# Designs tried in a protein design run: designed miniproteins, single chains. Part 32

Each design is a single chain, and the fold is of that chain. pLDDT is the mean over its residues in the fold that is shown.

## One batch from the design tools (miniprotein)

Design m1088
Fold by ESMFold2-Fast:
Parts: sequence; structure tokens; C-alpha cells
Structure m1088 (fold): chain A 111 residues (1-111)
Amino acid sequence: DPEQRLLQRYGPEALGLSLAFRAFNILANDESPESIREARELLARAVSVVVGVPVGVARKLSLEQQAELLFKAGHYALGYLVLAYQYYLNGDFESFNKYVQKALDELEARK
């Protein structure tokens, strides 16, 4: 299982980021209701793995609430990616690009 291997080798945050980027790839290729549901499930799983809440709890949260939980837990890069997803769904591509850049800046700041 690639997800279990990633979790065991690089930890929950690496798996969470992987799930979030998979959600973005789905959104970039298809905005059908089915693809949006699949992407939303990947983001809920990312929040669950990284924050340690049950996935059923994460699924009930809005994208904004998911980002707030991630920020409170100190996971800023993933929180910015979740907000970027919300802006993209709302057609706010300026804010989408801004929050993707904030996520990348947070990943670079770990060096």
C-alpha cells in the first residue's frame, strides 16, 4: 500500500500533503460532482491523518473549518492548500494562486 508506506517512512504530514495534491489533480482535470466528492474525501482524509481526528468528523467540516483545525495544529502548508481548494471551487483564481504560493512558502521555510 503506497499510502501506508509513505505514512511509515515520512509521517502523517507527508501523507496529508500527498492526499491534498491528489485532490488538486482531480480538480484540475474534472469539476464534475463526482470528482469534487472524491477530492473532498481526499482532503477529509488528509485532515484526519494529520490532526488525528476521526475521518467521519473531518468529513462533516467545511473546507474553512478543516483549514482552521490544521492551523491550530501547526500544519500551515496543508491548511493553505485546503483554503486554495475552496477559492478554486468559488472561481476566485487570484486567491487560489495566493494560497498555493503561501503553502509552497511554508514548505520551503522548513529548510
Scores: mean pLDDT 84

Design m1089
Fold by ESMFold2-Fast:
Structure m1089 (fold): chain A 70 residues (1-70)
Amino acid sequence: SAEAAKLLAEAKKLREEAQKILEEARQAGLNQGPGVMKDGKPLSLEELQELVDGLLKRAEELEKEAKRIA
């Protein structure tokens, strides 16, 4: 279904965003802040890990829902 396809596309985007966040943090360095921000504040490594985990969990939920409605 179109809805299932949309959920899968969104899940893929979340997974890619999570990987991008980790890579940007690694390359830019947490001390620069501009590499990764949340609500205008620079993220610590621990906060970055939590954010990435949240994104991956959401992607997993969307993938499960897409499979259920397909």
Scores: mean pLDDT 74

Design m1090
Fold by ESMFold2-Fast:
Structure m1090 (fold): chain A 78 residues (1-78)
Amino acid sequence: SLEDKIVEVVEEALRSRNTQGLVDKLVELGLPREQARRLKTLVEMAILGEKVTPEQIVRLTGLPEELARKIAEVLESY
């Protein structure tokens, strides 16, 4: 699904600790560029060891709660 592809792209950025190209990959999956840029910031916060909650993801990106929960779970795994 589209949501699964978004989660995979986020997980790869976390594993590699590299957000280069993350915004462009998210835009290719259909996310608006502003939304993709905000998600990149949250991924970078997680790479730096900061806690990112599903509520923060929804508030900053406007992504659906279910997708935000999946993303937050991946971010907490690192």
Scores: mean pLDDT 87

Design m1091
Fold by ESMFold2-Fast:
Parts: structure tokens; sequence; C-alpha cells
Structure m1091 (fold): chain A 81 residues (1-81)
């Protein structure tokens, strides 16, 4: 249906935006002192996890997967800092 096609397009667009926003945040964290970068990386990871759960619950699986990827990436970054 047209509604299903629109929902899939929205899901894909949200996934792309989540990844792009994650990349911008990663670049920004690279400009910060390690302690501040670690704190913000942990915060971003937690927020992305919550976003993934919410998106998954609402059937936005592509966007949820993108948020999970961002969450894991920032969690791993925080461990290295």
Amino acid sequence: SAAEAARLAQDAAMAAKIRADGDQTLAYLGTLPADEAKRLAQQVADRARGLSDLLRKNGYDLAADAADEVSQRFRDLAKEL
C-alpha cells in the first residue's frame, strides 16, 4: 500500500539521519579532551540505545538498527578513552 511504502521510506530516511548524526557527533568528540569525550560518548550510547528500543517497538527496524550501531560504536569509543 501507499502507506506501507511511505513508512518504509521514512524508516530508511531516519536510519540515514541517525548514522549521519552519529558521524557528526564522533567528529565533534575528537575535538574534546579525553575525559569530556568519554562522558559524552557514554551519554550518546545510552540515548541511542533508548532510541533503538523505541523505534523497534514502533516497527522502524532500519532506524532501530542504525541507532543500535551508533550505541555500540560510542560504547566502544568510551571504553577506549
Scores: mean pLDDT 91

Design m1092
Fold by ESMFold2-Fast:
Structure m1092 (fold): chain A 55 residues (1-55)
Amino acid sequence: MTVMEELLQLAEEMARQGKSSSEFVDEIKKRYPYLSGGLISDYKKIYDYIKKQLE
């Protein structure tokens, strides 16, 4: 599994659990501290989109 696939699976799981965008960002920073701020920002946007689709 690629890091991208792992992040997308984590995003879907956390969104389904009702976690906030800030909790998702904190979890990414904890698990993947080597990721650039730009990538973290992009995944936050994806997370916000997934969360909106689950409403």
Scores: mean pLDDT 80

Design m1093
Fold by ESMFold2-Fast:
Structure m1093 (fold): chain A 89 residues (1-89)
Amino acid sequence: MEERRALAESLLGKIITAEVEIDGKTVTRKFKVLGIFGDDHLLLEELDENKRKYLASLVSETEFVLIGYVDENGKIVSARGRILSVEDE
């Protein structure tokens, strides 16, 4: 738990480029890490025109799950992310 907190803090304020798997499709997305919730959750803002915010649960140093991802029908779905790179803002 402490190690996940340190990982989360190291990502705060940075830009993450990730592959996100949603309903069998893989897309590359960029997120800014806006904050930390608890020890292992990140508040992410997608760097697109909509600037949608998501909670991400850290699974490992390279893997996370997006919480509250909403599909085109308004249904909450699970989306898995893999971190490809981390950049300073």
Scores: mean pLDDT 75

Design m1094
Fold by ESMFold2-Fast:
Structure m1094 (fold): chain A 73 residues (1-73)
Amino acid sequence: IEKLELQILLYKIVKNSTEYVVERIKEKLEKNKDKLTPEQIQKLEDLIKHNEKSIEDIKKRIEELEKKLKELK
């Protein structure tokens, strides 16, 4: 039980950190869109897309672990 709770906590930390990074990248892209080259814009958009997919994967993993914890009661 304690080990499973720790795993959930660690995944939540990673998810929160990744969401924070994505938010900052989006802010930078919007603020500097006119100053960035098309290549720089594409790299930032690709990075956002990759990290958003990672967040969704982490969310699914958290849900699986929370279901296991709920079964143990």
Scores: mean pLDDT 82

Design m1095
Fold by ESMFold2-Fast:
Structure m1095 (fold): chain A 95 residues (1-95)
Amino acid sequence: MTAEDLEEARKQLPAAIEELLTTADWPEEEKKFRVELMKASLYLVELDPSLGELTTIEEFLARLEKLLAENPDDEELKKAVEILKEGIKKVEAQA
């Protein structure tokens, strides 16, 4: 992922959140979770852009565990990783 891709994602995030909240036919709790998932994904990619280059869930999870080990006092990182792991579980359950 390039710096331009990150800047575009940051600019698009508010509009994406608004569209999700207004157009998605999901329960409110699901919408809230999806908003948190989008925010967590952006935070993680800003912290480690190489996450955008990973192609497997296994490689992705291994990189997240490494980030947690390297940043043990980062509470926002811990929260972002937990939200993303929950998102992965939901996708796997639907696949």
Scores: mean pLDDT 71

Design m1096
Fold by ESMFold2-Fast:
Structure m1096 (fold): chain A 63 residues (1-63)
Amino acid sequence: MDPEEIDREVKEALVQIALGVLDIAKRHGVVDEKTFDEVKERIEKAVQEGKYDEALKLAREAL
């Protein structure tokens, strides 16, 4: 098994967990809808560009 493939799958899972936490925060009024939508769009773009570390940083900064 390729170590780079494992690292990518782990980072993708962490991004999904972070998005789930942001959605919970949005539903409880901790994060406003506009901020959530902007951060989600930036995270999705970073993931499409293979920038998983940037995606995780964006999620962390939104909390």
Scores: mean pLDDT 80

Design m1097
Fold by ESMFold2-Fast:
Structure m1097 (fold): chain A 95 residues (1-95)
Amino acid sequence: SKEDEIILKYFASYVATPEVFNSLPEELQLKLVRKLAELVAEKLNIPMSELFEALENNDLEMLLKVSEVLNELLAEHNFSREELLKALLEKLEEE
């Protein structure tokens, strides 16, 4: 879907390196980027629909806030995409 294409474009690089991410099953790739997008929307206190609209329209002010939140999430995991990926996988297993 268009929403899936948008979140893959903006969030995939924060989940894993291209080599690691592209080695994952497509269904898992989508679940991981969607979970990361959900966490970003939650931290920004906005609905997912507003996040998708901002990403689609290249809202620079919102994109800057999204980047700040993504950097904060990465910092919470010692700037390690592997640790962030593990945390995202654990969240998916609990749902």
Scores: mean pLDDT 82

Design m1098
Fold by ESMFold2-Fast:
Structure m1098 (fold): chain A 107 residues (1-107)
Amino acid sequence: MTKEELLQRLYEKILESYNKLKEAIDKGMPKEEVIELTKKSYEELQKLIDEARPYLPKEVVDELKKLIDNSYKKILEAVENGDREKAKQILDESYKKIKEILEKAMK
């Protein structure tokens, strides 16, 4: 897999995870199902970031992993507490930050 292909897949997976989680929350999916979806997205994104290690600066990989880990914990807490608006806000803010980091790395 080329660097460009891997970064494109990572970007697409992040967008897919963002859209799926946002739609699940907006449609009023049961919290247990939103939690499960969030956990699966977290595991898949962390794996893709680890696979990107040979193609990205260490600082970028470490920043992405920390951002995703922190966002994951905050989203889970908000969903478990029934605060769906806070969960969406954290999701939107996290996606924007991840997108900015990846766009700078791809340029």
Scores: mean pLDDT 81

Design m1099
Fold by ESMFold2-Fast:
Structure m1099 (fold): chain A 103 residues (1-103)
Amino acid sequence: SEAEAQSQELLARLEELLREAEENMYPEFVPLIVSLLIQIAVLKSLLKNKKYLDAAELAQLQARLDALEAQLAALKAQAKAQGLKKYKSLSEAFAAWVKKQRE
């Protein structure tokens, strides 16, 4: 069905967004990255756990995904403008963020 095709497209975009977030682990943006990861997990859960999504629900999920993609793009642009260093994992970025909060 068209709804199944739309759900699969949204899932593929969420997996890509997750991959891009994992490639952009900046300690300076840990709270924003954690929020983004939680929201991706929620949207993936909604898409996987509902047997049928109506057109309005799909449109709302699409709008939420568009907003998350825009948030990551803005984070990446700011990090590039500031010359910030990427870390290899969320745990390493989080440890560096915690250290900075103590200083």
Scores: mean pLDDT 86

Design m1100
Fold by ESMFold2-Fast:
Structure m1100 (fold): chain A 72 residues (1-72)
Amino acid sequence: SNAKKRAERITSVLREIAKKKSVEEQLKFIDEAERKGLLTPEEAELLRKVITNNDDEAAKQLVERYNKLKAE
């Protein structure tokens, strides 16, 4: 399903971000993923907030989006 594919792509992006050693590398990867259409602009913005600000609310929103897609 479309939602399942989206959840799997988000999981893949998060795994790649986790492999990066620095905030700068993580942000660069998010920008590239957004340009390639792997992340929506909203998902990219939430990830930037989590990484730059340790934004618990943004992290919660990402988890909620992921769980909604995974549950379909």
Scores: mean pLDDT 73

Design m1101
Fold by ESMFold2-Fast:
Structure m1101 (fold): chain A 100 residues (1-100)
Amino acid sequence: DSVQQQIRDVQNQMMDQMLTVVTDMMASASPSRQQRLRQVVQTMVSAHMQMNSSTSVSDRVNILNSFMDQVQQTDPVLAQQVQPIVNQMVDQMHQIVNNS
């Protein structure tokens, strides 16, 4: 299914971009913040696995919203930096479905 493949490609690309942001922040972070950022990475992996098991854009959006709520509680500065990436992922997934 070319539509599902396009959604997975967008998902993988945006997850890679978010991981880059997190790892860049880790390089300059305090030990306590590095521990929080490692927890965010675990939450990202969990969200990615849940999205890979999802069949709808709505389910993926709900997973991403839950992920962003967790990031906001863990590290608000990181949440601000990754929010545009999440918004772009959601927009691209909607465009793929609407154009299919």
Scores: mean pLDDT 85

Design m1102
Fold by ESMFold2-Fast:
Structure m1102 (fold): chain A 82 residues (1-82)
Amino acid sequence: MELSPAEREFLSLLSEAGEALGDGRYAEAVAHLEQALSLLPQVTLPEDVRAHIIGVLEGARANSTDPAVAAALAQLVAALRA
């Protein structure tokens, strides 16, 4: 089934956040994660995809030394579990 524009944007923002985290661009990573969170009410993900994303975000949170990044990741994980 075709992804909605909101679902494509959500996945793109997560990809951009991951790239920014890898580059040490923490402020940009937080901005991308906050935008992804704002789109979440418009996004429907299969259970396996949602579980995989939660796992990746929890892993990133466990390895994060930046409090703002850790907080943004925690908020997105909580919203994905709701």
Scores: mean pLDDT 82

Design m1103
Fold by ESMFold2-Fast:
Structure m1103 (fold): chain A 84 residues (1-84)
Amino acid sequence: GKGEVEIKEGEVILKAYGTKAEKVVGKVEKIGPLKVYYAEMDDGNGRVVIQSEDNEIIAGIVADKETAKKLEEEAKKEIKKAEE
């Protein structure tokens, strides 16, 4: 099912469909019209999310923490190039 995303002053709460509600907490960085954030899951994985200003999820990837951090940096680099 579709997840819900709530953003609070540097925190992102992601609720996923399932028998257990997963809470993913992280920092949010605003780059132009987009929000990019990295969050850590209770299972030890990382998540990178790119979201629009109207709170629509454009992209989301779950990976191990090392890979997720690399993907966050890559996404930020590409978005910053577009915004100059």
Scores: mean pLDDT 59

Design m1104
Fold by ESMFold2-Fast:
Structure m1104 (fold): chain A 85 residues (1-85)
Amino acid sequence: SLKEEAIKAAREAVEAAVAGDFEAAEKAERRAVELIEKMKKEGTPEEEIKEVLREMLLLALEAAEEVAAVTGLDASTAEAFRAKL
């Protein structure tokens, strides 16, 4: 489904960013955005789109926590946002 493809693209973007491949991350992020826009054009309910966006944000926050752990940065801000999702 478009929902699953959007989440997959978001995961690929996050994994590329964690690996330091920002070019691949940007490409995957653009694909995820295009898939979300396609879902909107096809009449996907707003609540379902919000659910996909929430899941994509959780993936990004988990990656930020992983990068913070590796670089020694404080991940407390990412944890606070994650708790609100």
Scores: mean pLDDT 75

Design m1105
Fold by ESMFold2-Fast:
Structure m1105 (fold): chain A 80 residues (1-80)
Amino acid sequence: MSIDRLLVEMNDLIEKLQNGEITLEEAISEIKKLIDEFLKEEKNPKIKKILETFKKLLEKAKTLDELIEAIKKFLTLLTS
């Protein structure tokens, strides 16, 4: 899976969550599943650390706003 595909699928999940089509728990579960699939193929240790950090941030997110903050932190780490 490419990082671009992860971002596209994550955006689709956020839109579904905002539209009330899925729950926050469902959105987080699906994003974590995408991260786990990416981690199995990723060989870059810096990207692995960023993805594992993002996964931990997702586990702490209890509101939509906290989920959006977790995603913003993830994007910042990817561009650093």
Scores: mean pLDDT 81

Design m1106
Fold by ESMFold2-Fast:
Structure m1106 (fold): chain A 96 residues (1-96)
Amino acid sequence: KEAEEYLKKGYEYLKKGDYEKAMEYLKKAADLINSLGEDSEEVKKLKAKLLYALGELYEAQGDLKSAIEYYKEAASLLSDDDEIKQKSLKKIEELE
């Protein structure tokens, strides 16, 4: 899936410390996800993955306020049993 591939590339560059390239690929993922036009469960999961990745990107750059906002938004899209929701809530606790 193209959106998942862009998310994967975003994470790859984030791990390398190339935050400009990470943002470039996460924006490509966002554009593609927004083009889907559906509020299905699958699209919500893709949005949550994107928001979580943006949270990690801003956290890595020291923008903790923006990171917390992205983690909160990611958590809001998911059920309590979702791994990304649990990770997002843990990040909020650690950074606040």
Scores: mean pLDDT 81

Design m1107
Fold by ESMFold2-Fast:
Structure m1107 (fold): chain A 86 residues (1-86)
Amino acid sequence: MKLIDFVDKEHALRLLDIAEELGLVSPEEAERLRRILETADEDSEEFEEAKEFVLKRLLSVAGGERAIELIRRGDFEALRELLRAA
């Protein structure tokens, strides 16, 4: 099962907040992505692409098993700490 399959709308919005806080996305990118994640159908290509974009940005900083595990669990605080330490 792909990592993206564990990320629902609420999970994706929390991941975007972390990416924006850490400067991994610009304010303009964050606003656009947030709009897509809030308004698009969860089965749409636009929603899937927005989730994948956020996941790729986060995993580019501290990829690997620990980051993937924290994303799968929805442990956003531990993920934030891991990414700050990277």
Scores: mean pLDDT 77

Design m1108
Fold by ESMFold2-Fast:
Structure m1108 (fold): chain A 118 residues (1-118)
Amino acid sequence: SSREEALKLYEEGLKAYKQGDYDKSIKYFEKAIETSKDPKILTRAYIGIAISYGEQGDYDKMEEYLEKAVETSKQLDKQDQEMVLLHLAATASAFKSKGDEKSAEIFRKAAEKVAEIL
């Protein structure tokens, strides 16, 4: 199915991210978004794109994709919204732990927006 194909593309994006290839990671997440409009896949892929742009220091693109992720998260059930909140909060902590206070603050604000939906 298109959902299964999109999940495979999402997993390839995660693999590229883990290898430090942020451009390749973004490309796979964009392909996942093109392949399935499932809100859970869209939300995960938008967060993955935002994290990758954060690693590259592109704060404007990071904020743009986090805003898209917050918007698609509104279509999720409460349990999936809670998982998104935890993911965004954990990502903020990870950026802070490596000294990237700006990325940490942007992800913290995105987490607060998801918390307002809950």
Scores: mean pLDDT 91

Design m1109
Fold by ESMFold2-Fast:
Structure m1109 (fold): chain A 94 residues (1-94)
Amino acid sequence: MKEEIRKFVEETYGLKLSDEDLEKIAKLIEELREKFKGKEVGGTDLILEILELGKKLGMSNKLTAIALEFYLYKEFGIKLEVSLEEIIKFFESL
């Protein structure tokens, strides 16, 4: 998990995250997988759950936004056509 997240973040944003930040993202992804296993989930429910888990794990809005993009890419093959900054601003508005 951590190595896949590291490569995704480097290739997508040109960023190098600490092992601590990679571990937080990995934990968030595993908790989402467990919660939504075998379920269809609406976008609103997904966003609310990711924000709640991010808070629980002490993650910044930036790390939580990265985790959202990685989750969508890994689970659904989806790439959001919005910047990381726009996702962060959206999270800050909630």
Scores: mean pLDDT 80

Design m1110
Fold by ESMFold2-Fast:
Structure m1110 (fold): chain A 95 residues (1-95)
Amino acid sequence: SPDEERIEQLELEVADLRVKTLDAALLASGQPDNEKLKKELVDTTRELVRLTQELLALLRQVDPERAEQLEEQYRRLLESYNRILESLGLEPIPF
């Protein structure tokens, strides 16, 4: 179905963004005065949250147990990224 194809695409995109967000967080933390790296961290984190929420909404319809496990995992990851954002003087991103 279109939803199953979208889930597969979102899982790959979320996995890629998770790696990119971690890299962005490490780079921004190493250069706290670098506004470009801070912007890249914010933009990547916002995109990760957006796609993760889309993935979770679709997964809740086909595999609600997996959706619950992933929601907990990504909420914890976002809490960690928000601590980094706050340490850099940036606004936290809501889940």
Scores: mean pLDDT 87

Design m1111
Fold by ESMFold2-Fast:
Structure m1111 (fold): chain A 89 residues (1-89)
Amino acid sequence: MIEKAKEEIEKLIREIEKLGYKNVAEQVRKLAEQAIEAIKKGDKLTADISIGMLRIIGGVLKVQGDDKVADLVLKIADILEKLLKEKFE
């Protein structure tokens, strides 16, 4: 299911880019790649940290009123969290 998750995440990142948030998209891509790599290696701590950082970014964007971008970032975090649970449950 990692390949399908990577495809869904890339689609969401492209949506963030299309909304003009190129810097957010770049940071989100790096964190998502770090989380996926950590999940593959069984590194739960690094995966939890990376997902947590995505949730912080989403929360900050919501406070700033960037609700649509925030929802896309949080959806990426939800996809990664599901992958992490599937790996360890």
Scores: mean pLDDT 87

Design m1112
Fold by ESMFold2-Fast:
Structure m1112 (fold): chain A 65 residues (1-65)
Amino acid sequence: MKIKLTVSVTARAKDEAEAKRKEEEARRQARLQGLKKIDELLKTIPKEDLTIDPTLEVKVIIEEE
């Protein structure tokens, strides 16, 4: 069974320096959330089904506002 998890986080920044810091912070938070979801899936789905293509995709969007 193929499982693909996508975690997306949107952050607002006023300038470029803030945007870079916000992106790093958002990536870290999104990663943490993704790991929690994978852990939940591992408990509810048979291991044999989980052996194929457990993929975690992290998207971070920085918007100027």
Scores: mean pLDDT 62

Design m1113
Fold by ESMFold2-Fast:
Structure m1113 (fold): chain A 79 residues (1-79)
Amino acid sequence: SEVEELVRRAEERARGLAEKIAEEYRENPELAVELLEETVRRQREDLERNRENLSEAELAAAEAGIRVLEEKAREIREE
């Protein structure tokens, strides 16, 4: 399905980004969290700005990607 494919790709992309940030800033986890949270904020702003121009599948994919970034930030913060 179009929704499933776009969601999967968005989650894979978000996981890759989150892992790269976590590894790059391994010695400064507070900065890793700040960067992930800033990325989430900018992506949420972009989503709200473009909401009317996005398909249902695109909205689902964007939200799925944001959730992955939020979950990684929380995991790092809670360790």
Scores: mean pLDDT 87

Design m1114
Fold by ESMFold2-Fast:
Structure m1114 (fold): chain A 69 residues (1-69)
Amino acid sequence: SVAALNAAGNALAAQQQYAAAIANYTAALALDPSNVAALNGLGKALAQLGQSAAAEAQLNQAAALAAQQ
């Protein structure tokens, strides 16, 4: 489920396992492309890996979707 993938991603990110966290958030987004929690998690993990442009794109998408909900 999307919730389980986000929970797994969050647990991995808390352990600073950002590449593994990204895999779980990406799997969550494959199931629900508009999932704000997954977009936020993916963006933060990308930022921690220094992928600033990719991080900004995901975080901006999450902010836009959250503002509409």
Scores: mean pLDDT 85

Design m1115
Fold by ESMFold2-Fast:
Structure m1115 (fold): chain A 78 residues (1-78)
Amino acid sequence: NAEALLEQYLKEHGLPRPSPEERAANLAVAHALRAIGTGDPEDVERFAELFGLSEEQRERWLAEAKETADWIKEKQAA
């Protein structure tokens, strides 16, 4: 859960509880980081919706996410 991961990060860095607006922004960032890390097309689409990305920006992000996932998989196989 991206929100749980974000909350853990905030606690580890000694940050106070976020406001509802800050929580929404932080959750969006967590989803973006997850999409980059996992290469999951569905997470990339969620990110695009949250930030109002154009179709061109969404396709670019999807391609970059897949490339990142492949790179991680190769490194884990080594």
Scores: mean pLDDT 60

Design m1116
Fold by ESMFold2-Fast:
Structure m1116 (fold): chain A 63 residues (1-63)
Amino acid sequence: TITVDISKPTIVTTPTGNVFLVTPLDDETAVITNTQTGREYTAKVGESVTDPADGTTFTVVKP
């Protein structure tokens, strides 16, 4: 599981070598984008989202 802060856009590289963009939409919501597939996932603070193509789980947190 990868923990991502909602405070600003972040680039995350997973153990599989895939690059994800984490973009805040608002104070409680972030969009996680797999740059290889183009798929987007929306997660709220405290939620976890798994990309089935990569197998990585992301958990969104506030600082």
Scores: mean pLDDT 79

Design m1117
Fold by ESMFold2-Fast:
Structure m1117 (fold): chain A 70 residues (1-70)
Amino acid sequence: DEELKKKIQEAVSKATGKEVTDVEITKKAVFTGLDGSEVTLVLATATVDGKKVEVGAVFVNGELKKLILK
């Protein structure tokens, strides 16, 4: 979980150009894709420049493939 939090923090910081703190994973689902790859779906919250935001992330074989901010 700490590795996922770090990847999410770095990705959100890069996407927003702002300070990102207090990343907390709220939901995590792991399953195997049709090709045998490991797919991890993550819902999290983060504080971006003092504002709480919702984060969705999709990892495939440990690599971040999608990031959604709300």
Scores: mean pLDDT 81

Design m1118
Fold by ESMFold2-Fast:
Structure m1118 (fold): chain A 75 residues (1-75)
Amino acid sequence: LTEEEKKRVEEILENTKKFLLDMGVPQDEADEIVKKIKEEFEKRKDEYDPSKGSLETFLTPIILKAIKEYFEKKK
């Protein structure tokens, strides 16, 4: 990843955190979800192909899965 791509990932993660907070997720839990997304991205970063789509496109399924799992476990 380039430094610009790393910065974009951090921006996407911050936007995701803001979205979670807006949905009523507590800050500590939102931070944990974002951390999980970042860890999944780091495990799969070598699978990222810029010709297949943007970083947003690559991260979207990771983000959605993390959010879905969070709400499914919250009872």
Scores: mean pLDDT 79

Design m1119
Fold by ESMFold2-Fast:
Structure m1119 (fold): chain A 94 residues (1-94)
Amino acid sequence: GPHLSEEEKEKIMEEELELARKLNLPEELIEIMRKLLEALRNEDYEKAKEELEKLVELLKKNTTDEKEKEEIEEGAKGVLKSLEEKIAKRKAEE
């Protein structure tokens, strides 16, 4: 598996945020995405969970398509479960 440098992680984060800007997503949404990605990079899974929950709420407010809302909820459930498992594992190792 590839080892990513801190510079490469930062570049990937900035590329993801630029894609969001090119898609004309609200700046508030881009800010939440940045905070989420920074929390994930810093392995702050509790903060990442909080920012992901905010992202889901804002995405659902910005769509009128029920299928898109369902896709947002399903994507979030998978990531939230992964973050909760990482938090639980870290607490068990303390």
Scores: mean pLDDT 72

Design m1120
Fold by ESMFold2-Fast:
Structure m1120 (fold): chain A 70 residues (1-70)
Amino acid sequence: SNIEFSDPRIEVAFQLLWSNLPEELRKKLDLEKVAEALERYFKGEISAREASEISGVPESYFRGLRSLVE
């Protein structure tokens, strides 16, 4: 996969989010869309709701990630 993150902390957050997702959901998700949504969410460009809409990941998985990497 050709996924690049602007900040190593976003990469760690991605790994935590991805590993906590149900296996059935992970198989249906576009990995690059999940990475894009997470990058934009951490940069403050989009809300957790918008990140959910882009990625297909439930909004709750984005909430709280900032507190884990700040």
Scores: mean pLDDT 78

Design m1121
Fold by ESMFold2-Fast:
Structure m1121 (fold): chain A 64 residues (1-64)
Amino acid sequence: MKEAEDIIKAARSLLEDARRLGDQLGVEYAEKAIEKAKDGSFESIMDASAYLLAAAVHLVLARK
């Protein structure tokens, strides 16, 4: 699924940024997004999208 590949790419980028900033929650959410995207079902892709958004939000908070 193309959406799964896009989520994995974005989540890996956020994971690296979260690790650099010491954002533990951002790391956990990004790892969950990758795990769910690898499952490939519609429901797991929706879950992966939610975790990706959570990782992005926590990364923004860590930059403040």
Scores: mean pLDDT 78

Design m1122
Fold by ESMFold2-Fast:
Structure m1122 (fold): chain A 65 residues (1-65)
Amino acid sequence: SAAKREQERLRISRLIGEILRRIGDAWQKVLDAKDEPEEKREKALEELKKVSEEAVRLIREEEEK
């Protein structure tokens, strides 16, 4: 039904928004660490990798539905 398609669209929209927010936050931490010691830069990059992997996992879970 049209109502079910609209609910699905809103759910996907919210999921995309959450993914983009998390990636944006992690990327901002990488930018903020640009002039920091190498250890802090590496930690920020590792966090970005982790958030990106979680985003891919969420997308794959959605694809399987």
Scores: mean pLDDT 78

